Designed miniproteins, single chains, continued (5). Designs and how they scored, part 67

Each design is a single chain, and the fold is of that chain. pLDDT is the mean over its residues in the fold that is shown.

## One batch from the design tools (miniprotein)

Design m18465
Fold by ESMFold2-Fast:
Structure m18465 (fold): chain A 76 residues (1-76)
Amino acid sequence: TEEAIKYLEKAYELSKDLQVKTSVKAGIESAKKGDLISALMNVDSALRIAEKNGESEEVIKALEEARKALEKEIAS
């Protein structure tokens, strides 16, 4: 959970897209509450928007790492 939040915070700081930031913030809030499924859904939304809007590779990679961390936690 802490690892996923760290990557989401990084994506939030690096992103310049308001829609990406909004989804990332929602994902962080869900993860902090222990709602990993909602956190993952918000990360997937942020990734879709970031890829569609041409966000930087650094933002996309941070979101992909957050998704992997959340998926690993959920699978445990």
Scores: mean pLDDT 84

Design m18466
Fold by ESMFold2-Fast:
Structure m18466 (fold): chain A 64 residues (1-64)
Amino acid sequence: NYFLGEKAKKEKDYDKAIEYYKKVLEEFPNSAKALENLAEVYEKQGKYEEAEEYRKKAEELKAE
């Protein structure tokens, strides 16, 4: 699913990219990379509140 999310993001199919990255998080909830990519895709859609939420989650996982 991560590869499919990357492909969808490259094709600018942001809705599909969000779907695939969310599936990655269902299997790997602590995937900071998936959270970061999800935040970036939301930002590209102009959904800044959602983007900020996922960025904060990614930062929390990286901060020990």
Scores: mean pLDDT 78

Design m18467
Fold by ESMFold2-Fast:
Structure m18467 (fold): chain A 94 residues (1-94)
Amino acid sequence: SKTEKLIKEIEEIKKEIEEGAKELNVSKETLEKILKLIEEAIKAIEKGDYEKALELLESIVPSLPVMVPEEKLEEVKKKLEKIIEELRKLAKEK
């Protein structure tokens, strides 16, 4: 499924953010807020609410420089932007 692939890619980014936040000593509160937004985006995709998933994931992009080491930032950002672009296409098809 196209949606299953997107969910797996989002789960991969979630792990990269979690690992990066640990390396950068990001507060537990900040990390939990970002992870909750990602989990809500996954649930929105499962319900077919691509507009909500798009909004949630776009809200995370500005926080990436604080959540991910500089060396990995460009890769994680590109992966997330690719997912966002795919969600925009799915939202438009609705």
Scores: mean pLDDT 83

Design m18468
Fold by ESMFold2-Fast:
Structure m18468 (fold): chain A 61 residues (1-61)
Amino acid sequence: SDEVLKKEREILSRAIEVARREGEEAGLATLRELAKQAGFSEEEIEAMERMFRGLWEGHQA
């Protein structure tokens, strides 16, 4: 569980870094790819996408 949470945070952080450089769509694409490679389910990836959007909106505000 702790390892899963750590991996989720790593993926979200990398996706935000990509989004800062290349835009929201590139960040989302990076998140999906990294999460799939890490073995997350589609439901887990959708939850991570919602977290990413919340973080990205807060960052841009």
Scores: mean pLDDT 83

Design m18469
Fold by ESMFold2-Fast:
Structure m18469 (fold): chain A 61 residues (1-61)
Amino acid sequence: EIEEIKERIKELEKEIEELEKELEEAKAKGDKEKALELEIELGVKLIELGVLKLVLKKLEK
């Protein structure tokens, strides 16, 4: 259970890095619609990451 949370955190951090790169590329190309979609997806993953880190801190005490 704790290990699964740690693995998900690592996966999310990787996904966030990739989304940040895609967002910069979309902005560089002037694709405002794609940039907005990527910003929303990035925001959702950042919230999930924050929640999982909070849960992990409580479980690992």
Scores: mean pLDDT 83

Design m18470
Fold by ESMFold2-Fast:
Structure m18470 (fold): chain A 63 residues (1-63)
Amino acid sequence: QAALDEATRISELLKRAVLERDPEAMKELGLTPEQVDRIRAGLAEAARTGEGAPAPSFKAPKP
């Protein structure tokens, strides 16, 4: 009930913060632009691959 409503509110704010980079939504959630960028990159890659494709080069800056 209340928990579901709160989850819906957070989802709405997260969508605005990630999709539109809404500064007010980011501030409401306490997210930094860096965190939003990471979320977007992860979601975009997951959506494109559909599943964990065996790629030889993964997104890690660890040489």
Scores: mean pLDDT 69

Design m18471
Fold by ESMFold2-Fast:
Structure m18471 (fold): chain A 59 residues (1-59)
Amino acid sequence: SADERAEEYMRKAVEAARAGDAEAADRYGTLAASLASTNERSKEMGERAGRALREAGLA
């Protein structure tokens, strides 16, 4: 499903953030948000990507 693909990209975004790759984390986080089936889930994806970047010290 679209939400399953969104979760796959979100996993990649979190992994990229933990690896120190802010550009890849932002790219994958944006893809996850764009694939989410609802506006609410899209916002949740954006929040998760932002949190991962902040926790990694990249934002």
Scores: mean pLDDT 84

Design m18472
Fold by ESMFold2-Fast:
Structure m18472 (fold): chain A 73 residues (1-73)
Amino acid sequence: MEKVEEAIKYAKENPDLTPGEIGRLVQEVIEAGGSRREVFLIVAAKYGKDEEAADRLVQGYDGGLAHARTLGA
């Protein structure tokens, strides 16, 4: 659980992360047992202007991490 909070904090503190780096943080959260909501928080830290699009991509996460990688494309 600590790893999930750390990943979210890291994403918020590093807004210049690339989409690939965001995807890596998302994967680490999932491997640590994190929820889709926590994945959304990481994505929203960089793409907060379009929270609905970020949420939709995260909601599609059951289809795989590839969907999060297309955020902002």
Scores: mean pLDDT 62

Design m18473
Fold by ESMFold2-Fast:
Structure m18473 (fold): chain A 68 residues (1-68)
Amino acid sequence: MSPEERFARIEELRRRLLEALARGDFDEAHRLLAEMHELYAGMSPEEQARARPLLDAALEALGRAGEA
């Protein structure tokens, strides 16, 4: 998987995660976040800098949705 392919995949995973949260599907949202973390951990520091805003947005959305 190329750097651009990894970035595109993180973007797709974030989109799916936000959609899952909108449905109240927390199990799917957590699964997608785990995939994003695994992919992010395998990235170079340069790739991580590009992907960080997408990961941060996903974490923030999940945090808000998990609040009662």
Scores: mean pLDDT 81

Design m18474
Fold by ESMFold2-Fast:
Structure m18474 (fold): chain A 69 residues (1-69)
Amino acid sequence: MPVTVVVIVPVKPGESDEEAIRRAVEEALRRARERGLTDLEVLHSTVLGAGTLPGQTVKVAVAVVRGTS
């Protein structure tokens, strides 16, 4: 069955959007592997400005990874 892993990480001071996205993707893939998921695919990665999500106070990078259980 397909399973989706979503990771959200804050963009660090002086970090580029690309660097933040890379960290989010790496963390999402790590978590998917720890869950025993196979056939990992990065479906989406993006940066969201502060205030886009409820309770979000800082700019964040989001990664969405799908795997098979």
Scores: mean pLDDT 80

Design m18475
Fold by ESMFold2-Fast:
Structure m18475 (fold): chain A 58 residues (1-58)
Amino acid sequence: LDPAELLEKLRKAIENKESLEKIEELARKLAEAYSEHTGLKEEDVLKGILEEAKKALK
C-alpha cells in the first residue's frame, strides 16, 4: 500500500478506536512508507505517529 492508503487506514482505525495493537501495526507500516519517501528514520516517524495515536485514544 502507498503512504496515502496507509494513512487513511490509520485515520479510520483511530476514529473507530480500534485496538492499540492494530493501530501500532498500521502506524509501523505507515512509518516505513514515509521513511522511504522522506528519508527520515523509520523509528523517528513511528514514534511521532504513535504519540499522536495514543493522545487520540486517551
Scores: mean pLDDT 75

Design m18476
Fold by ESMFold2-Fast:
Structure m18476 (fold): chain A 50 residues (1-50)
Amino acid sequence: LTPEERSDLVGQAMKAAAEGRLDEARELLRQAGVSDEAAETLIKSVLENK
């Protein structure tokens, strides 16, 4: 993945997490090359700071 593609996927995942679509957010982060543990941390931060 290019940096631009990865950034786009992460942005989409953050949107999905904010909308409560946690499974979709995890899959998007995985496509972006983010580990499952890091993805859970990012989703948690979105939910806690929303």
Scores: mean pLDDT 79

Design m18477
Fold by ESMFold2-Fast:
Structure m18477 (fold): chain A 55 residues (1-55)
Amino acid sequence: GEVNAKVALYEASKATGLSEEEIAAMSDEELRELLRKAGLSDRQIEELLAALNQL
């Protein structure tokens, strides 16, 4: 839902140091690499991407 997607944007922004607008503009592949570099697990990355794709 929209609320879950907004929460995921905030969490991805906080983890990577990028703005929510920058996160929303990125490809799934770039987001996976950045989130992995930020220390998130593969499971956490896929959960965030699934929520973001509901926007």
Scores: mean pLDDT 78

Design m18478
Fold by ESMFold2-Fast:
Structure m18478 (fold): chain A 101 residues (1-101)
Amino acid sequence: APPVLPREAEAKVGETAVLDLRLPAGQYTLTAVVKKGEVEVRFDGQPLGRLKEGETLTADLTLPAGTHRLEVKNISKEDAEVGVRVETPTAGAAARVKFKK
């Protein structure tokens, strides 16, 4: 069955939005799209990259079953908005993250 990840999280300037994702074992593609601001993305403590407004990050992940942690840190001094999608080869799930001052 495809994972469903309908979580939105909000963090203030300098804060990190933390999304705990419970997933079955498998291969996933993580896509992060920055709509506003600048963020640093980490998955299970691994830094994936820093993204500015309009930039997209794609990472291929092979995960064991269990809880995994996605962290999106607002490194701008303004509100940040990030769309996050985690997809299997046959299904998709998405979450949206907003940061405030």
Scores: mean pLDDT 71

Design m18479
Fold by ESMFold2-Fast:
Structure m18479 (fold): chain A 82 residues (1-82)
Amino acid sequence: LPKPSAEEEAALAAQVEAEAAAALAEARRILAGMSPEEVAAVAATLRAQIAGLEPLAAAGNRAAEAMLRVLREMLALAEEAV
């Protein structure tokens, strides 16, 4: 059986993956209901947020790295919707 710390890390990783998958599914649903102008505005906002987080992620900020992955996936969904 895994040690408690390894088990907690595995559980946290699984939870983060599940939450990310749920967030992306919800983002697809929301984008499907938006006008092209609204989707373009969302894409512009996502690009600005990505640009702001890239220096923090490069400096080793783990939260910024995780957020960048989610934001980049959301941007890809928004670009598909346009």
Scores: mean pLDDT 74

Design m18480
Fold by ESMFold2-Fast:
Structure m18480 (fold): chain A 81 residues (1-81)
Amino acid sequence: SPALARIAEVLAELNDLLLEAVEAGFPQEVLDRLAAIHREAARLYAASRTASPAEQEEILARMEELLREARRLVEEARAAL
């Protein structure tokens, strides 16, 4: 489904952001927060595989919010360097 495809894409983007943050040597507090976001996203991704279409849309909305939070954290950390 389109929602499942986007959920997978969001998880991949979150993984890429965490990897980039680790490689860039971001502060441990930022890395811990990104790792927590990624863990929540991974749980949501797992849940989406057996979810109804309506539940997939709710999961996608939460995943998009997690991605926005992660992007904000990365931009704030880069601006502080």
Scores: mean pLDDT 89

Design m18481
Fold by ESMFold2-Fast:
Structure m18481 (fold): chain A 69 residues (1-69)
Amino acid sequence: SSLEAEIERLEKELDELIDQATKVARQLRKNPNDEKIKAEYDRLMKEIEEVRKRIAELRAQKEALAAAG
């Protein structure tokens, strides 16, 4: 279904964002006073939260559709 395809796409995006955040976190540990690295980390964490929320919403929609059928 298009809904399952969208969930799968977002899960792949989430994995990529987590990998990026992990790399940036390592850079931030080496340079804890680097405001640019901190800002990039904070941005990635916000994007991760938004993607997780969207996945949860789509999964809830999928469950509702399954219950209605």
Scores: mean pLDDT 87

Design m18482
Fold by ESMFold2-Fast:
Structure m18482 (fold): chain A 56 residues (1-56)
Amino acid sequence: MELVEKTLERYKELKKQGKKISDEERQALIASLRANGATDEEIERLKKEFEEIDKG
């Protein structure tokens, strides 16, 4: 969970700085989180947060 939260905070920070995060980078990040024990529920929540940040 802490790794997921840190990843979300980092993503928000990068977007606030005007950095464009590609779909490939996002997929790699999600794959890394799964490899480190993130649950499907945590990943789905994270995907929704990413989509909200990208639209907002």
Scores: mean pLDDT 76

Design m18483
Fold by ESMFold2-Fast:
Structure m18483 (fold): chain A 66 residues (1-66)
Amino acid sequence: SAAEEAKKKRIVEILTKGLGLSEEVAEKIAELLLEGRYDEAIELLTKEGGLSLPTAQAAVHDLSKV
């Protein structure tokens, strides 16, 4: 939907501009977050995003409010 696409773009912008992630990784994480797959989003943030576990958990918590 248009609302989901807008949320995805906002999440991607936060991840790329805020955390320095590539657009490809940010888009995968945004899709996981929109699907409520938070544990998988945390795992991807740590493995491909290079974030520590506490930082990835905090990022997912904050992005869940978007």
Scores: mean pLDDT 84

Design m18484
Fold by ESMFold2-Fast:
Structure m18484 (fold): chain A 98 residues (1-98)
Amino acid sequence: MAAKKAEEAAKKAEEAAKKGDAKGAAEAAAEAGNAAAEAAKAGEGVDEAAEAATRAAKAATEAAKKAEGAEGVAAGTAGALAGIGGAFAAYLAGGKPG
C-alpha cells in the first residue's frame, strides 16, 4: 500500500536528517510525497500517507538547515516541497468536496 511506502520513506528521511545528510533526506521526502499522492488517488491510507509525507518534509527541512553547501540546501528544500505537496494532495483527495 502507498501509505506503507510513505511511512518507510519518512523513516529514511528522519535517519538521513539525524546524519546531516540533506540529499538523502530530500530524496526520501520526495518518495514520501509521491507515495502520499498515490494514496490520494487510491483513496486508501490517505491520512497516514499525508502524515508520513509531512514528517519526511520536516526532516528534509531540518537537514537542509544543517547543510553548509548550496547543493545540500537546494536538495533539502526540493525534498521538503515535494513532501509537503504530496501531503497536501492526499489531504485534498481524502477531504474531496465532491
Scores: mean pLDDT 70

Design m18485
Fold by ESMFold2-Fast:
Structure m18485 (fold): chain A 62 residues (1-62)
Amino acid sequence: DTVALVRQGEALYEEGIKAYKEGKYKEAADLFRQSADLFEQAGVTSGARRARKLAEEAEKKA
């Protein structure tokens, strides 16, 4: 179900942003990576690319 994958990806992306703002960079990186995987499975290339970049940035700060 593509719609369910997109909604779950969006939810994880929002949780990642929250974790990042709280300085929880390892948790943020994991959340962004999971979000990117879900967007890739749903065919949302733009969402996947954005989430991957944020995961990489969070990993550098962890």
Scores: mean pLDDT 87

Design m18486
Fold by ESMFold2-Fast:
Structure m18486 (fold): chain A 93 residues (1-93)
Amino acid sequence: MEEDEKKAKELKEEGNKLLEESKYEEAYKLYSEALSLEAGKNDADIWANLGAALLGLKKYEEAIEYAKKALSLDPNNINAEIVLKLAEDYLKE
C-alpha cells in the first residue's frame, strides 16, 4: 500500500539521522518499526542499517544476522558488507 511505503521511508530516514547521531537504541526502534511493514522488509538498507545500530550496541552476532539478511536482498549493499566485516572482526578471539 502507498501508505506503508511512505511510512517505511519516513521511519528509515529518521532512523538514519539517529544512527548518524550515534543514538543506536532509538535508531534500532525506528528500523524495527519499519521492518514491521511489508515495504520495509524488502528494503536492504533498513536491514543493513539495523545491523549497524546493533553493531553500535555491541550486539555483534545479531548485527551479522541482519547484515546477511540485507545482502540476501541486495548482494551489493556496501553498508551491509561493512557491518558484517566489523562484527565478525569483533567476534574473533
Scores: mean pLDDT 86

Design m18487
Fold by ESMFold2-Fast:
Structure m18487 (fold): chain A 75 residues (1-75)
Amino acid sequence: SLAQEAAEALRAAAEQVEELGEKAGMPELGREAAERLRELARRVEEETDPERIKKLAEEAERIAREAVEKLKEAL
């Protein structure tokens, strides 16, 4: 389902951000962003409205982008 695919993508993004945080020497920042992404994944799995799923995915994309940008500055 769309919700399951979106949740899986968000969890994959969380793992990537967490790993990047460790590599950048900023594991706390990576973990914080990963926790936010995993929380959005849980919300997406409980959502039935496609428009709401899209908005949650867009929010997650912004969180991931901001975290990656900050972590790259630390490298």
Scores: mean pLDDT 84

Design m18488
Fold by ESMFold2-Fast:
Structure m18488 (fold): chain A 65 residues (1-65)
Amino acid sequence: MKGKYKITITGEKPGLGSDGSTIEKGTVLEGEVLEETSDGFVLVKDLATGKLYKLPKEDIELEKL
């Protein structure tokens, strides 16, 4: 699942940034999905900041841009 998406954090579990920052429920970002893991995560690059996030697929909504 590669490409650019509007990503909404919908779950109570925060996403984790590569810098140790967290992304919380209700956050909306435009990101590029770089890879999807077999354990149900997506690795996303925030297009505005360049930050990498590992997000649980069950706790996000993806809308293709």
Scores: mean pLDDT 76

Design m18489
Fold by ESMFold2-Fast:
Structure m18489 (fold): chain A 68 residues (1-68)
Amino acid sequence: MEIEKLAIEAEAEVTLAIMKAYLDGVPKEKLDKAAELANKLVELTKAGEATKEEIEKLTKEAKKLAEE
């Protein structure tokens, strides 16, 4: 449950970062890559393969791609 909760919080954070980046005019290519990382996080969580470290890593990478 803790891992699932952490993953849901990470998904929300990444989604908000992508939305903010979209409004700030970040290129679609970067937003698409950030969305791919967010989707991978969701898939790993559903498969029961997500670890706290992987969730944190994917979240940071997605947020970095969403930054200008």
Scores: mean pLDDT 75

Design m18490
Fold by ESMFold2-Fast:
Structure m18490 (fold): chain A 71 residues (1-71)
Amino acid sequence: MEELKKLYEETKKLIDELKARVADDPRIQRTLDILKEMADKAYEKGNLKAIKTIKRAVEQLKAGIDRREAA
């Protein structure tokens, strides 16, 4: 339970941070909205594996945004 809540909060925080950074990119905004909905559903179901997978997907998206901004 503790690990699930921590991962969920970290995932939500990262999504919110990325949404602020890409406010002018509607495609990435939609992807982040979908990931947030998936994270909410996984947390409601207590699905730790799903939260870990979603967090990894958000981290990969962040890495792509970071590379785009650095280039």
Scores: mean pLDDT 82

Design m18491
Fold by ESMFold2-Fast:
Structure m18491 (fold): chain A 78 residues (1-78)
Amino acid sequence: AMAATGALLRFAKALHAGDVEGAIKASQELADLLPPEYAKRVREAGEAAATAYKNGDHVAYGQALRDLWAAVREALAA
């Protein structure tokens, strides 16, 4: 739980700072801490969020963040 929270915080800080590479790295770190079924969803959502942010696609960015949070919440509830 604490390790996943730390990775999620790093992901949020990287996105706030516009550090796309840091955001991708943090999402991969978060995925590695989750069961395999959730790891893929978190990794894909994290990469999608970073790509959308870089491209200025605010709609895709918001959707990717929602998908990331859904996967994390499901993993932590399991």
Scores: mean pLDDT 76

Design m18492
Fold by ESMFold2-Fast:
Structure m18492 (fold): chain A 102 residues (1-102)
Amino acid sequence: NEREKLLDELRELLAQLPPEVQLELGRQMLAGAEAGADVAIENKLSPEKARLLIDIGAAAGLLGEDAEAIVRKAVELSLEEQEKLAIELLKKAIEYVRELLK
């Protein structure tokens, strides 16, 4: 699963950051994930779509983007389109963390 591999890579990279940076990015990811979960619950989405919105929100939050706006737009997407968006945002998040590590 490409998304699971990207999530694992992101976790490994985050663990290499200073503790204070890990906490700050972790808070941003949590806020984004909560936005994804809230939107999924409100729209009574399937567990599979809910997990995608949580991943989308977490990645967007880490990037400092408007996670709530992104997940609200994503709710109307097909499962395949949500998966593609999650992968795109996770790849951007990985690149962002790699930049912070230099």
Scores: mean pLDDT 89

Design m18493
Fold by ESMFold2-Fast:
Structure m18493 (fold): chain A 94 residues (1-94)
Amino acid sequence: MKSVWEQVEAAAKAATTDEAKIAEVVARFKEIYEKVLNGEITLEEGIEELTRIVEELAEYARSEGLLTPEVKAALGRAALGVMVEMAAEYNLKK
């Protein structure tokens, strides 16, 4: 994968056609990532917040009729990718 952030954007694009919503989701993921790496929140709190963002986006996709098994899998893979990278960087900078 080119980057975790490109994967997040691709998953968001699969879940919604709203460009502003796509940008919002990517920005929220980056904010949580930075807060964890800066020690502003714990890794566990960061994982919880990323999970909430994914759940919110999945609910939105469901309400729009866009939540397919493929979209759900893409959202899960994107979230897992960010969580893994966040945990790895957290352990390296701790």
Scores: mean pLDDT 79

Design m18494
Fold by ESMFold2-Fast:
Formats: C-alpha cells, structure tokens, sequence
Structure m18494 (fold): chain A 69 residues (1-69)
C-alpha cells in the first residue's frame, strides 16, 4: 500500500500543522485566532490530500479538524 507522495514542502507543512494542533490541544492555551489559523491550514491540506487521492493523509487531517472543532 502506497499513497502518491506529497512534495517535501507539503509533507513539512502537514507535520508542522499536526504538531501545532497537538501542542495546542494538550496545553489548552491556544487563542481562538491560533485555532482558526490552524484549522484553515489543515482545511487547505485536506483539500490537497483529497485531490491527490491520499486517503491516509486525508483521514489524519480530518481527525485533527474534528478534534479542533
């Protein structure tokens, strides 16, 4: 099983967004503005993942968005 690879830039962006989301949730200290910014970044990555048929990556991003909602 192999998803089409993202560019290095998209992979780095996804990893950074996931790290920010995790840290914000664990700390419970993120401002509403930081949460909205993160959600916008994740929504962009979700659209790209779905367009590229990257099912596992899309599922991970969807899970993060659901937790942030």
Amino acid sequence: EAEPPWSAELEAELAASLARGRAALEAGRATPEEIEKLKAELEKLLEEAKAKKQEVSARVVEGMLAVLD
Scores: mean pLDDT 67

Design m18495
Fold by ESMFold2-Fast:
Structure m18495 (fold): chain A 55 residues (1-55)
Amino acid sequence: SEVESILTLAEMARRSGGPRGAEVLREAADALRKLGHDELAEELDQQAREMEASV
């Protein structure tokens, strides 16, 4: 499913880390929000913020 593909991309982004990982997490969050998964999108946005803060 499209959601599963987005979540797989998010998992890879988390493993990669860094500014690029954070950017991909934000893109995944935006895609989930467009699909109506606001809760999941907010979780990914939070993870991106944490990743940016650790760099």
Scores: mean pLDDT 81

Design m18496
Fold by ESMFold2-Fast:
Structure m18496 (fold): chain A 80 residues (1-80)
Amino acid sequence: MSREEQIEQLIEEAKRRIREVVEEGKAAGLSREQILGRIGKVIEETRKRLEELGFPEEEINKVEVELARIGAEILDEVLG
C-alpha cells in the first residue's frame, strides 16, 4: 500500500466514523456543540495515526483541514 493509498483509506475511515458519530449523537439528543466535539476527537485520532505512520506535518495538516470540512458538511446535512 502506497502512502497516498494509506491517506485515502484513513480519510474514508474517518469520514465513515464522523457520519456515525453525528447520527448517533443526534439519536442520543446531544447538542450541536457536543457532536462537534466528538467530530474533533475523530480528527485528533486520525492525526495521531498519521503521526505514528511517519507522515510529514504538512500532509497531516491537509488531512485535518479536509476532515474538518467534511465534518461540518455532514453535521449540517444530518442536523439541518
Scores: mean pLDDT 85

Design m18497
Fold by ESMFold2-Fast:
Structure m18497 (fold): chain A 62 residues (1-62)
Amino acid sequence: MEKEAYENGYVAGKSGVEAGLSKEEAIEKVREGALEDDSLTEEEKEAAIKGAEKGAEEAAKE
């Protein structure tokens, strides 16, 4: 579901930045993972990327 994809992307993006990745690196890692995952619809891939953007932005505000 799009909501689950968004939430998973959010956690991954946030955790990536917290682990020392830049905001851009954390988002790109989620994008690559989503594009490689054939089980996701295009809408779910977009939701995961949007989630990662939000999570990375919140973590990067430190």
Scores: mean pLDDT 79

Design m18498
Fold by ESMFold2-Fast:
Formats: structure tokens, C-alpha cells, sequence
Structure m18498 (fold): chain A 73 residues (1-73)
């Protein structure tokens, strides 16, 4: 699947925080497709936290993303 390919690409970078971010993002999408919005938001928050550790986003972007998720759920 496209999700498995994305995880494999992340693993090839050797950045464990990037792998964690991608895995949580996929879990969030799966929960969203299942109609579990609360669980989707929880996994999305964890993906944002892992993305910060991976250096992909700023602390300000993390706080903004969390606020948007709280408004969505």
C-alpha cells in the first residue's frame, strides 16, 4: 500500500522520529476512515510531536496544529 511505501522510505533515512511521525500519521488516517475522530486526532497530535523531534516543523507549528485538531474534534 502507499502507506507501507511511505513508512519504508522514512525508515531508509535512518531518522526514527520521522518513522514515528509517518506511522502515527497513517494511524490517524486509518482512524479517520473508521469514523473514530477522537482517536484520529490523538494519533495526529502524536504525529505532530514526532515531526517536531524530526526537525520537520517548528514549536509554533506544533501548537497551531494541536489547536486546529482540538477545534476539529
Amino acid sequence: SSGEELIAKAKSTGNEDLVEAVEYLIKALEAYKAGDLEKAAEYARKALEAALKAGLISEEELEEGKKELDEFV
Scores: mean pLDDT 82

Design m18499
Fold by ESMFold2-Fast:
Structure m18499 (fold): chain A 55 residues (1-55)
Amino acid sequence: MEEKIQKIADILLKNGVAESKTEAERLAKEILENPSIADYLKNLGLITDEQAKEI
């Protein structure tokens, strides 16, 4: 579970969705609790379809 949070956090940082590692980890946890957030970010063009599927 923690490894997946780190993976998602890295994706969020790489795409500029989060400005800090702490914010990225918080968002990653929220995405794991509500996967619809990943679809929302994809629709905004902030992450790719591939990244949204990984989440």
Scores: mean pLDDT 76

Design m18500
Fold by ESMFold2-Fast:
Structure m18500 (fold): chain A 74 residues (1-74)
Amino acid sequence: SSEFDRLGAEAQRLVAEIHRLLAGLPPDEADRFEARLGAILQRFVDAYRARDLEGMRRQVEELRKLLEEVRAAV
């Protein structure tokens, strides 16, 4: 698989895990994390469309950081 496809799949897996954990949080807290997730995903999609691998890697790292914060909140 290409690095491009691998990063896309990784982002999808991280988003799915974040969404799963957010379902267990109070609505107001979940909404704040959802807003941050949306901002990261917008930047990821922009990098994906531009085929910017470095930009995609940066946003995958941001998704991993967000996942760690969400895990700490549950």
Scores: mean pLDDT 89

Design m18501
Fold by ESMFold2-Fast:
Structure m18501 (fold): chain A 76 residues (1-76)
Amino acid sequence: EVLRERARRLIRAAEQLIELAKKYGIPDDVINEIKEAIDRVQAAMAAGDREALLAATRELSEVIYKATKLIKEKNK
């Protein structure tokens, strides 16, 4: 339950990040990487696979971190 709630919050944060990435002209490759990471988290949640969900949420967190750095660079 707690892990699924955290996963949903990460997905929402990632969706907001995609909108910011589009606004700041971040490359489509990066935006697609975020979308794929969201899809993997959603698939793991649907499967009820805790191990897959842990792996997918770690990956999504890494992708969010990298995209956030790129947005900060573009906002200069």
Scores: mean pLDDT 83

